# Designed miniproteins, single chains, continued (4): the designs that were tried, part 77

Each design is a single chain, and the fold is of that chain. pLDDT is the mean over its residues in the fold that is shown.

## One batch from the design tools (miniprotein)

Design m14673
Fold by ESMFold2-Fast:
Structure m14673 (fold): chain A 74 residues (1-74)
Amino acid sequence: MSEDGKKAAEAAKKVVEEKGGATARDVIEALREEGVDLRSAGAAGALSAAGDSTKEFGYATAEEIVKGVEQASK
C-alpha cells in the first residue's frame, strides 16, 4: 500500500469511528486535514468505498474503506 493509501485508510477509519458512520464528504474532509492527496489511488479507493457503502448500507464502515484502499492501491 502506498503512503497516501495508508494515510487515507487511517484518516477515513478515524472519522468513521468518531461519527459512528461517515459519508463521502466526511471522508474528504478527514483526508484534507491529514494532507492526503485526493488524486492518489488510496484517496480514490477510500472515497469510492465510502460512497458505495453509504449507498448500500446507509453509512461507511472502517472495514469497507480499508478494503477500498487496498483494491485501489494495487
Scores: mean pLDDT 71

Design m14674
Fold by ESMFold2-Fast:
Structure m14674 (fold): chain A 84 residues (1-84)
Amino acid sequence: MDEKEIREELAKLLPEAEARVAELLSDPSASESERLNAQLGLEAAKLMLEKNLPLEEAEKIVAERAKEYFTPEQLESLAELEKE
């Protein structure tokens, strides 16, 4: 798939992804790692669509922002979630 096709698919799925993340964020029993992972994923998708960035660049920006906004403990929680 080229980046244009990826962006078109993300645009179609974005409302559903936003709804799923909103549901997760409104659930107080959801783990912090689940909420953080969902927010970072949405941010990457939005960067691809809004700023016309390739996937690799969007992921890099989100990773750098995660280090600015989140503690090392929160980043470790995200790593634990990825193991599953």
Scores: mean pLDDT 70

Design m14675
Fold by ESMFold2-Fast:
Structure m14675 (fold): chain A 65 residues (1-65)
Amino acid sequence: MSSRESADSLRLVGLAVESPSTRWEMLGGKKVLVVRVESRELAEEMRELAKRTQKTTGVLVRVEL
């Protein structure tokens, strides 16, 4: 549903802003959001949101600890 999907995208951005390091990179002509976090709990949240966001927007997310 569109409203929930929009909320998930905004939440992903919110978590990225709170992360120690966030950057957009291009890999093979695709935009990838690279997020580095210090906590595995935050990494798990980012991965869950990334999976949902990738299905909705096609944005790829790489989470690193």
Scores: mean pLDDT 65

Design m14676
Fold by ESMFold2-Fast:
Structure m14676 (fold): chain A 70 residues (1-70)
Amino acid sequence: MIIDESDEEVRKAVEGLLKKAEEALKQGNTREASIYLVAAQVLLTSIKDEELREEMLAKVRELGKKADEA
């Protein structure tokens, strides 16, 4: 796998946002969770590794479904 320095930085940032979104959902703060998920989606547009982007985007979508249901 080719992991560019930029992709590594974006991946770490997205993982941080996903953790924040998950914690916000546990607290019942669906609006705050949605903000973190939108930020994660925007950052994912900068990832050059297609497989990594799809994997991370799938995680964002799953948390987004939980936010919509909460």
Scores: mean pLDDT 78

Design m14677
Fold by ESMFold2-Fast:
Structure m14677 (fold): chain A 61 residues (1-61)
Amino acid sequence: PLPSVDQLVAAAEAGPDALRAMIDRMQAIEHAEHPDERPLTDEQRDGIARGLREQAEGLRR
């Protein structure tokens, strides 16, 4: 199962290393469960990371 949005936000709050590890884990799970599915592009992963950082920023305020 994929990590929840709350877990991703918590990883973003913890820092870039934690966020990267969480994204890598999500990719590994998706690849293991759906090997024929196209992996996320770098652009898509950057978009997800930006969205999570913005959400974490809002929660801190």
Scores: mean pLDDT 68

Design m14678
Fold by ESMFold2-Fast:
Structure m14678 (fold): chain A 97 residues (1-97)
Amino acid sequence: LNERLIELSKKAKEGDKEAQREVNFAAVGLVLRAVGEGYDAILIAPEVEKTPLGPLAKALRDILGDRAFVVKPEEVPEAGLIAFAKREDLSDVRPLP
């Protein structure tokens, strides 16, 4: 993740509607790039909502719907807080942070 996206997600968590809009647009771009690379799911750690990445994780979950999975870090250590994945092979992950 780039520092600007983390900063925008922090501002969105604080109630900044403009920052939330930019986070939503960034999330769409991240999903389109991941889908183009063959990823069809997202893995989210339960703790992410307590971090600055909470709003970004929510936006990604809202886009992917039933393809968004909450996983414990010990189940897929390589995923970190947020990662794109292939549903058929959860060892093939692309972490965001």
Scores: mean pLDDT 77

Design m14679
Fold by ESMFold2-Fast:
Structure m14679 (fold): chain A 62 residues (1-62)
Amino acid sequence: FEVGQIVQTKEDVTTTGEPEVTLPKGTIVRVVKVLDDERVEVEGPDGLTRGVVPKSKLEPIL
């Protein structure tokens, strides 16, 4: 994963941190920061929601 990449959730994902946000399966999100080998920060399709999610629960779309 890299910053600016568009990815999709493989399953319902609850972000870590405050506040917790649940992203339904099939949600298209943009990677805004790569935190470590396991986690990325993503921006939701509204451009307002942000949260940290496991890379294992995301898949690249093209």
Scores: mean pLDDT 75

Design m14680
Fold by ESMFold2-Fast:
Structure m14680 (fold): chain A 96 residues (1-96)
Amino acid sequence: SHVERILSTLSPEDRALVERLVALARERRPDGRLTLEEAEAIVREVVPDPEVRQLIIDLARGRVETSPEGVLTLEEFAAVVASALLLYRLQQENRR
């Protein structure tokens, strides 16, 4: 799985954050179809870091804009969160 490959590059802490966000999304949307507004609400509730939160929201918006149905699957949401965390870590390393 492409998502599993991305997840394997994350720290245990970042992987746990992805798993928490996806679990909450599944609880609120058992059909596995998440609107941008629902994704944003979940991210705002769980993610305390405003830079990480905004990066996840921006990537989620980009993915929704390319979706024919205007929604994210749970797998797409997991990929967006994981990609945002990887990008954030790369940006932090470049500040050193």
Scores: mean pLDDT 83

Design m14681
Fold by ESMFold2-Fast:
Structure m14681 (fold): chain A 90 residues (1-90)
Amino acid sequence: MEEQLKKLEELTIEAVREGAEAFRAKQNGDYDKAIEELERMIEKLEEALKVAESLLQQHPDDPALQEAIDWMRRRLEEVRNELEELKKKK
């Protein structure tokens, strides 16, 4: 559990950093870098979601894990949509 929670935290922190870098690249008109950073963010969020879902199977009534999973799913959809829009503008 502790190892899985640490991995979940590390993956979510990495995803947030990639999102911030993508935002900066987009503001500077660097669409190639923005696309790269968003793809990395998606990868980290997908890994984090798998860890969170595994933890939820062990603790099915944990509201914090349910909220984290819901947030990750919404964020993944938003980031994937942003990535596709950036690819169209390139």
Scores: mean pLDDT 83

Design m14682
Fold by ESMFold2-Fast:
Structure m14682 (fold): chain A 61 residues (1-61)
Amino acid sequence: SLDDLRSFFDSFRHQEHIRPFLDFLERELGISFSEEEREAIEAIKDREQAFEAVLALLRRH
């Protein structure tokens, strides 16, 4: 669910943990993100904006 996804995202409270979070989503959902998509999300310093970008990325799979 969205609430479960948000809770899991919040468990990665450091910027350096966004890539492992994306790797986890790829494995769990059976989807693939490009390196460009990963780098775009990693460049976002605001946690809320980063989460919105993850949601937008998931909608494009």
Scores: mean pLDDT 74

Design m14683
Fold by ESMFold2-Fast:
Structure m14683 (fold): chain A 62 residues (1-62)
Amino acid sequence: SEVEEARELLLSDDPEARARGFQLLVKMDSEEARKTLREIAEDPSVPPEVREAARQMLAALE
């Protein structure tokens, strides 16, 4: 799914890929996208910088 593509991009070491992942989730503007951002923000296996970015994006979407 598009949500899985976004998640894969966000777990990349490439800052450009991470930016694309966030862009996809924001454009979806769906409950599934917001749930995915929350899951990433709360996942301890995800790098801290990616978790922080997910928290900021989620806050912006409310």
Scores: mean pLDDT 78

Design m14684
Fold by ESMFold2-Fast:
Structure m14684 (fold): chain A 76 residues (1-76)
Amino acid sequence: MGEALLTMLYLHAYILMKQAKSEEEIEKIKAETIARAEEIAREENVPEETLERTIAAIEEAAKEAKEALKEKEKLK
């Protein structure tokens, strides 16, 4: 179930990052989520490739959330 746990963690983090009010908040969510993903992978014996893909997805989601926030700030 490790891969399913990582997927659920990613989705939860994605929702939190979309609701974030600042780039700093998005970065904190990203860092905490990656740390938790590494812990889950260690406990559930998730393959390194699966962990790396999950981390990449989290980093990409954070990048997109930060870009969306910057675009909203340009309009104000």
Scores: mean pLDDT 81

Design m14685
Fold by ESMFold2-Fast:
Structure m14685 (fold): chain A 82 residues (1-82)
Amino acid sequence: EEKKREEELLKEIEEKKEELLKKLEEDEKFFEEALKEVEEKAGVSREDIEERFGKEKVPELLATQLAIEEAAKKEEERRAEE
């Protein structure tokens, strides 16, 4: 059932996003590392993100991106175990 799977993914992404957001806010080192990783993988710069969405939204964007990537990895593992 596609809807059930979609809801599970959304829940995982939201839960991870909230957790990552808190981590990014509390731990500056984690923030810098996450930013670097997203820059490398997405091919965007911190300046580009700040210019497009505003500096205040950078942590939320990072949390969202990381949460999606983590959810994708879990999905891949589930498919392998199918």
Scores: mean pLDDT 73

Design m14686
Fold by ESMFold2-Fast:
Structure m14686 (fold): chain A 79 residues (1-79)
Amino acid sequence: AVAAEVERAVEELTRRLGEELYNLGGALSLEEAEEIARDVVLGERKRELTTPGGRKLEERARREAAARVAAIRARAAAA
């Protein structure tokens, strides 16, 4: 039960972040936004297992997602 509830919460967070990135990004496709959200949430989830005293998963995922979007935009502008 607990594992299924955790997976559901992670899936909901990933879906919300993907939608937020797509709407805020403007330059990202829906698929790109979803990939960024998924990668960020999975990465922060692994970090949470290693460093449980850190920030909440959602807060860290949002910060990492914003950083990745900014990096992608910067790289596109520099290319």
Scores: mean pLDDT 66

Design m14687
Fold by ESMFold2-Fast:
Structure m14687 (fold): chain A 103 residues (1-103)
Amino acid sequence: TAEEGAEAVREAALKAKPGGTVRITLEGKGDAARNAALEIARSLSSEPQVGAVNVKISKDGERAVVDVRLKGGEAAAEAISRAVRAALERHPEVTRVTAEATG
């Protein structure tokens, strides 16, 4: 669900070190993962808690990876969680969301 995906991303963001990266992997039918990933990237590119966003999309659009560099802390975790929730609510064909803290 959108709530479960947003919570997974929030937990990963809270585990990330200041200046660390959260990797969000989205899977879905058709262009759902692509569209959700681009929406997340667009929302986060203007956030003061976000240093960088990089998006990698599979050839078929059914898998996307969003790497988000965060300044860290609760504000960053809240910002990324809200962006992911909003995107997932608009793209219900996204069937799987995973998130992990890297670096």
Scores: mean pLDDT 84

Design m14688
Fold by ESMFold2-Fast:
Formats: structure tokens, sequence, C-alpha cells
Structure m14688 (fold): chain A 78 residues (1-78)
């Protein structure tokens, strides 16, 4: 469980840093979204995980294309 969480957060960080270099707000939002999604997936709530992660990233000003990249990477790791 902990290894998958770390991998999900790392994937979200790498995608966010590549798309928004040095944007601490976007990077923090991506890491938080990955953690919340991972916890929801562990509870069997995969669709809610996708929705919550997407909404959080969009609220942080992340582009739709980058949101989908982060969400799909987190879901594939889970």
Amino acid sequence: MEEKLKRAQQAAYEIAEEAYPGDDRVIAAAISAAKEAHLLIAEGQTEKARQVARERLLAAGVSEDTVERIVEAVLEIA
C-alpha cells in the first residue's frame, strides 16, 4: 500500500513539474490529488477518485490535458 502511494505521488509530481516547472501550488495540488485518489481507490471508490482528483487539479488551474495525464497515471498505479 505505502509503495503504491509513493509511486502515485511521484508520478503526479513528475507530470506537474514537467508541465508547470516551479509552480509550488500546482505541484502541491497534484501530490494531494494523488494521495486522495489513492485512498478512495483503496476503499473501492475508483470513479469518485477520478472525479475528486480531476476537480482538485482543475481548481488549481491545471490544463485539462495535464489533468487527464495525472489522473490516468495515478489510476494505473493503483
Scores: mean pLDDT 83

Design m14689
Fold by ESMFold2-Fast:
Structure m14689 (fold): chain A 108 residues (1-108)
Amino acid sequence: SDIDQQRTQYQNLINFVDSSQRRFLELRRRVEEDPSLSPEAKEQIIQILRDISRRLRDAGLFDLSDYVDKAAEEMKSLSYEETVELFRETLRRVGLALRMQLLALESL
């Protein structure tokens, strides 16, 4: 059914966000071991958000995609530490939005 297809799509997006969170934590561990990697890690964090934004857009979640893309753009002018804080907040909001969409489909 169309509902089952949408549910699967949102679950796949949730799984991708969770995967992105693990990738982010790995980048954070590398910077803690070697602080000279902070500029490279910042660029990779921006790319993670760009990947999320693209997948959200492909799923028709245009407003959420634009929100994530704006966060990635803002990161260009931020420090590594500020980028980390913005990434955490951005992923928290995206994860919540996707879980609410999935819950709404399960109630139908």
Scores: mean pLDDT 88

Design m14690
Fold by ESMFold2-Fast:
Structure m14690 (fold): chain A 82 residues (1-82)
Amino acid sequence: SRAEKLLEMAEKEKDLQFAVAAYAVAIREGNPELVEKAKELLRKIGKDLGYSDEVIDGIIETLENDPEVLDAAVAHADRLLA
């Protein structure tokens, strides 16, 4: 799946953009196992890069609750995979 590919890229690159993209795509695909894995990775990478828990939780909550932001994140993921 696209979410699985983005997760692999996020793990390899340690890049927050790939982690956010993976989480957004996992939500869109409706795969609960990938959603949980992507959420955990997003928190881990965010912490490793020096982001606060509040900032990362805000990203997660926005992607879960704002369809416009989710749509934008999925579109960005399409560009990352191109």
Scores: mean pLDDT 85

Design m14691
Fold by ESMFold2-Fast:
Structure m14691 (fold): chain A 76 residues (1-76)
Amino acid sequence: HMKWRPPENEEVEELRKALESIDPQEIDEWARIAFTHPDTPEGREAAEKFSAIVDLILATAIGNVELAKKALERLK
């Protein structure tokens, strides 16, 4: 089993700020584009961003800083 470690305060604060800065309307728009135009480059990009944000939310909620950072990288 992987051993969970408490994240550092600075890393937790950065992840929380990143999560709070995300506009729910943008997330909804990415989902809509992905569902409406799945076979387009725009639709595939939107699906990837939506997937990345879901992973970021989950990783942040469970305190997995490494997974959250990887999700943030996918959003760039």
Scores: mean pLDDT 72

Design m14692
Fold by ESMFold2-Fast:
Structure m14692 (fold): chain A 87 residues (1-87)
Amino acid sequence: SFEELYQRVKAILHALMDETGELPAEVAKELAKMLEKLKNGEPITEEDKKRLFEAIEKHVPEEHLEVAKRAAEEIIEEMERYQKEKE
């Protein structure tokens, strides 16, 4: 369900923020767009993924970049799993 996806994404973000502090607004905005698309039955695209990683590279401090990219990869994997279960 979308609720299960949302809870998994929240858990990943909570773990990330425990290490890094607050999530940059620009990163949160791209994640929110992707979640809204999935909630509305639209698939996430390669362009959505690219925008997420671009926001991370621009707005996350260098010291947290590796852990933030790993969290984004985990979130994308959960989103793609959700999409496949809906097909």
Scores: mean pLDDT 85

Design m14693
Fold by ESMFold2-Fast:
Parts: sequence; C-alpha cells; structure tokens
Structure m14693 (fold): chain A 65 residues (1-65)
Amino acid sequence: SSKVEELIERAKELKKIANADQQKTLDTAVDFLKSAVQNSELSEAGKERALEYAQKTIDTIEKAL
C-alpha cells in the first residue's frame, strides 16, 4: 500500500512539469494502478505485476523529462 501511495504522489509531481502527452500517460498509469489495487478478484501476483508496470511507465516518463 505505501509503495502504491508513493507512486501516485510521484506521478502527481512529474505531471506538474510534463507535457500534455506525458501527463496523459501518467494519468493512465495511475488509473490502471488504482483499479488493480482495488480489484478484490485480482491475485496478489496480479497486483504486484500492475505495480511493476506502473513503476516502469512512471520511470520512463521521468527519464524523458
């Protein structure tokens, strides 16, 4: 849970300096992560994969800034 909160806050900070396309990518990654974490039918492994995907997407945008 704390890793999820940290990624969401990091995405919000990056969004402040990101262009429109990068902001859309960050919003999509955050929405995907929130949906995955709240999905009671998703396995713990599935939630971890969603976290990894969101982390990689956010890291990619940060490197492009």
Scores: mean pLDDT 84

Design m14694
Fold by ESMFold2-Fast:
Structure m14694 (fold): chain A 59 residues (1-59)
Amino acid sequence: MRKVVIEAKDLTPEQLEALRDAARRAFERGDEIEVKGDSPETLERLQAAVDEARREAAA
């Protein structure tokens, strides 16, 4: 199990979708994910995408 840190400053919808897909693959491998954002809004969007990816990986 590895810890993957995802850090982003600006997110386009395309980048957010790519991030979600990468996070789902990481969870499928049994990795843990930590997110970092430059603003509360960015952090919230990252966390929501990661939470959805975790749900998809668990299904």
Scores: mean pLDDT 75

Design m14695
Fold by ESMFold2-Fast:
Structure m14695 (fold): chain A 63 residues (1-63)
Amino acid sequence: MDEEVARFAKAAAIEGYEQTVLVDEDPERLAQRVVELAKELSKTSTSVLVAVAGRIAVISYKR
């Protein structure tokens, strides 16, 4: 599971973007956490991209 998280984060890596990773076993709660974090990141970022696979969300953002 931890290796799967690391692999997905690496696969979702975008040049020039910073990353944060969220993991939650409840997909509804994961979605809510993604929305909350994306709102915060949108205040200081010119671009916010989200990739989700099962219980893993990778949020990439660029200032």
Scores: mean pLDDT 81

Design m14696
Fold by ESMFold2-Fast:
Structure m14696 (fold): chain A 94 residues (1-94)
Amino acid sequence: MKEIVEEIKKIIDSLNPEQLKEFIRKAVEILRKYDNPELQKLASRLEEILNEEDFDKQKEGVKKVIEEMAKIDTPEAQEALRKILFVLKIIKKK
């Protein structure tokens, strides 16, 4: 899990503002598919971060959500992180 978190954070730092917004929207979609209150709370925080006008604050907000998700000891959170990494790699390639 730590390796996945570090890879996600590294890719986030390489995104432009439009790629970051696309990523946040897709991450919300992934988290909303789980009937898990902790993941639903993180999805709501990502929706709030999407409205952040400062790009550096937006990146830091997303990284904090990823770190909090990694601390959730559930199979759903681990699957969500893997799906988020996969989507992030696709967005970066575009």
Scores: mean pLDDT 85

Design m14697
Fold by ESMFold2-Fast:
Structure m14697 (fold): chain A 74 residues (1-74)
Amino acid sequence: SMSLAQIRQMLDSDGDGVVSLEDIVKVLESLVANPPSKEELAKLFDRDGDGVVSDAEFEAAFAEHEAEILAWFD
C-alpha cells in the first residue's frame, strides 16, 4: 500500500505545492485499476472549483478523506 506522503510526492513532482486536477487524474490512472472520475476528485481536493489543488487543499482532503483515498490503492 502507498502512504499519503508517497501519494503527495507523486502528485506534486515539482514540489511547488500546486497541482492541477488533470495531473492528479493522470497519476491515479497509472496507479489504480479503477481511478475516481475528475468530478469525484474535484469534490475531494478542489473545493473552489478553480481546477488547481494547493498544498492546504491536499492537507484538508487527506485529513477528512484519508480512508477513502487509501481505498483507491487496495
Scores: mean pLDDT 71

Design m14698
Fold by ESMFold2-Fast:
Structure m14698 (fold): chain A 94 residues (1-94)
Amino acid sequence: SMEDLEEALEIVEISKKTIEEIGSSMSPEEMALVIGIAAQEIAEKIPDEELRKEVLERGKEAMARALTMSPEESKELALELLEWIEEQIKKLME
């Protein structure tokens, strides 16, 4: 529903703000957990099955990559993922 998509955008915005504010202080394990939780919660709100699957798959890939990156690199990776998700959700709302 449109309400679910609006909730998905709210999760994206809160996640982006959290990562912007404290992402550089997170361990690789903490960043991977934040990415995983955000991707799961966002996916639950996406009615499109293919996009839901892609969000979950990209989330898993980003979690794995974050574990091998510096805090700054993993922060940028997480923000790039969330920006891509935001663009996909906005396309569904148009």
Scores: mean pLDDT 87

Design m14699
Fold by ESMFold2-Fast:
Order: structure tokens, then C-alpha cells, then sequence
Structure m14699 (fold): chain A 67 residues (1-67)
């Protein structure tokens, strides 16, 4: 479970790395790490984690555009 979540996070992060500033990439990495920790703490299914991860990435892409 944990390794699957980490792999999913790395994959999505690599897909958006060129679309975000260095500051936002670092911030996204920290938020993803926090999301993984919370998901494991709460016992969230991989499905729910994947959904939340997608929403988080989308939020950061929008944040980049607004800044």
C-alpha cells in the first residue's frame, strides 16, 4: 500500500514538474508527503488516495497560474 501510494505520487509529480515553478514543486512534494502520511494514518483506500492526489495536483497547477 505505502509503496503504491509513493509510486503514484512520484509518477504524477514527474508529469507536472515542467509546469510548476521550483517553489511550487517543493511545496507540492511536501503536501504529497503529508497526504501519503494522512492516508496511511486513516487507512484510506488507494482509490481515495488517488482521487485526493489528483485534486491536489490540479490545485497546484491552478495556483501556479494565479501567481
Amino acid sequence: MRDEMAREAVRLQSEVIDKLSDELRVELNREIADLVRRALEQGLPLEEFRKQLKELVEKFLEKEKKR
Scores: mean pLDDT 75

Design m14700
Fold by ESMFold2-Fast:
Structure m14700 (fold): chain A 108 residues (1-108)
Amino acid sequence: MALPAAPRAWLSETPVTDRNGNEVYQVSGVATPDPADRAAVRAATKQLIDEAAKKYGVPEEVRDRFLAAVDELAAASDHVAFSLLIGKDEETNREALAAAEAQVADAR
């Protein structure tokens, strides 16, 4: 499929005031269950981080930390999207997903 430019989650263009007087952004999102779309968004996000780090003189350790966080977040998101694609009643694939999630937790 052609990739839509739609983000996985969208922040409101203007902050809203919470009851404590803090400005917060309302999170709105359309979940993209397509793993190929999520992988392409991840690649584009990593490229933007690298370009911004070079432009603003961000230390390499901070850049590497952000890149690692993008990969970790993308892996978690891909697990959710994969679960949605397979369906809840496919027990063998549910066991495989649970095993993968346990490995990610153990790698922390």
Scores: mean pLDDT 52

Design m14701
Fold by ESMFold2-Fast:
Structure m14701 (fold): chain A 92 residues (1-92)
Amino acid sequence: SLAKKAGELAAKAGTLAAKEGDKKAVILGTAAALLGIGAVFMSELGGSEKESGEVAKAGGELAVKAGKLSTEEAKKLGERGKKLGEEAAKKG
């Protein structure tokens, strides 16, 4: 069910980006949320606390970097986040 929720979150974030025009902020939020959910999955599937922390840290670093991304780079990051959400939903 967590994998399905990750996919649903990615879809909602994409919808908000289209409506609000603040595509960078919404794409950023989607990427960070998917990485956070990934950290939870790693923990539940036998990943270590350390590995979960590393994934969460990578999510935070991505969030900082996306504020400096071009619109095209932000769009590509959002597309990757959506694919990760779809794969997570498919595994659930």
Scores: mean pLDDT 56

Design m14702
Fold by ESMFold2-Fast:
Structure m14702 (fold): chain A 110 residues (1-110)
Amino acid sequence: TEAIRAAILEVLEWIRSEEESGYLVRAVPDLSKFPDYPDIVDDPVSIDIIEERVRSGEITSLEEFRALLEQMLANREKLYPEDDGRRVSVEELFERALALLREREAALRS
């Protein structure tokens, strides 16, 4: 539905506005800096890829979108060890994004 698409696009735009640097989640990692990325991650996803799939109609539910956000978080966690500050930043960003998604889902149920 248009309401579901609007909710997803609002969350994506929020992530883009919070992620000013653009390299944590907006695109797949630079392979010159992370050459092992394709060997570590079986299904590379980014905010840009998710947005394209939403616009093309491949993603039509909040559940599908949530699963992709969780996959992105898991993929980024594989790049950063637990003592890396970037891992904490990514985890906090996705926690807030998933909270916003829950708020939009609740609004759609009313």
Scores: mean pLDDT 70

Design m14703
Fold by ESMFold2-Fast:
Structure m14703 (fold): chain A 81 residues (1-81)
Amino acid sequence: MLSKEELNEKGEKANEEFYKTASKESQKIVVEAYYKAQEAKSIEELKEIFDKAIAEAEKLNDKATVELLELMKEHFIRVFE
């Protein structure tokens, strides 16, 4: 499991790669997942939100967006606890 520091460092690198390569569709997926996650009332709801977003990014073959969403999922779950 990643430490808080390692998660933050990987998150920064994934975010930089995302903004360097992301299409408008990939950006929309990340933004929508981020806002839905802020309104989530349970860890299970957070997992569902991010799993759906990851699946949408995988359909676009956008590995950078998938990596960012996976790191965001881990971060939101840890912060929610």
Scores: mean pLDDT 78

Design m14704
Fold by ESMFold2-Fast:
Structure m14704 (fold): chain A 72 residues (1-72)
Amino acid sequence: SPAQQQTLARLATLSVEAQRARVQMVQGLLDAVVETDRFLGAPDSQVQATRDANQDLVAQLQAQARAVAAAE
């Protein structure tokens, strides 16, 4: 029914917003880890490796969020 279709569309929108909030929260935590390593005097090579790993993780989470948005 049209009412059921509208309810499903609304639930999908709320799910997408929740996934976006999760990605933003994880990005903030990962940035805090990098700043902590820099503050503690970690070598530039170690800080860069951590940043690269964090970028890969964030990209995976963003891809997961897009997959949730695309799911029927």
Scores: mean pLDDT 76

Design m14705
Fold by ESMFold2-Fast:
Structure m14705 (fold): chain A 100 residues (1-100)
Amino acid sequence: SHTEEKLEELIAELEALYAQVRASTDPAEVARLTARIIEIVKEIGEIIKNNKIPKEVLEEYLERVQRILLGFILDPRLSEEQKEELIKVGRELTEEAKKQ
């Protein structure tokens, strides 16, 4: 479906941005990339909230996003504020998925 295609595109962008964060040694670049990742996770949450998605597809996408977010939370280069925001958006995403 178009919704599933859009979600796959956003998750692929998250995976690419996470690879860029892991390759970066510039704290300012890491901060900018992390802010972009937070915004994409929020967009994924809005799509899930506003669209009915098959349970199996939703569970697969949620697992992929949560894996990326867990990797970020464990990154010592991130500020406490960035880690808290990542935890918050991950929790909100899980709550929206549960409402399906």
Scores: mean pLDDT 84

Design m14706
Fold by ESMFold2-Fast:
Structure m14706 (fold): chain A 100 residues (1-100)
Amino acid sequence: SEEERIKKLVLAEAIKYRLEVLRDWAKQQGNEELVKLLEEGIRKVDELISLIRANAPEDVIREKAQEIIKLFEKAREKSTPLQRTLLDEAIKLAKEIIDL
């Protein structure tokens, strides 16, 4: 539905905002490996937003969201406890997109 599409877009934009905050934080800490993972994550979320806007098949959207979750799990391993909290929120939002 149109409401489900709008909800997916709001969730994807919320993920992107969290990743941008985390990326800037990781840059200030000099955590170059985490910065690279987060920049890849932002690119994948931009791809997800484009797929949702194009009304791509549910399977395609789900696969992209699953790729994003796997990347967040990897980024989580390179993160401080507080950064992990934001990544856990981003993972939760991505799972909500899959479940819609």
Scores: mean pLDDT 90

Design m14707
Fold by ESMFold2-Fast:
Structure m14707 (fold): chain A 104 residues (1-104)
Amino acid sequence: KKAVEEALKYWEEEARKVEEKLKENPELSEEEKLELVIEALKKSLEKAKELGAEEVAKLAELLIKGAELGLEVVRKGEEARPEAVAEARKLAPETQAAIDKIEA
């Protein structure tokens, strides 16, 4: 559980850095904002794997997939939205299960 706590603390620090960048650069496009979020999530995934925090790593993987679906909608437009929503719906129960395991 100490590995989970350390991985979550690293995640919170990376999330705070993204929030600061977004606050300093309000002119960023939705694509650029999502790219910053995905980069932070990938760093959190690498740290979770390094620490052996498997449930945190699983949560990061699921959130990266969700953010990448959002990026596809931004890049390709409305034509991509129905497929992205369908895939996001498949990810939702897996994401909840990962959160529940971290909370246990």
Scores: mean pLDDT 82

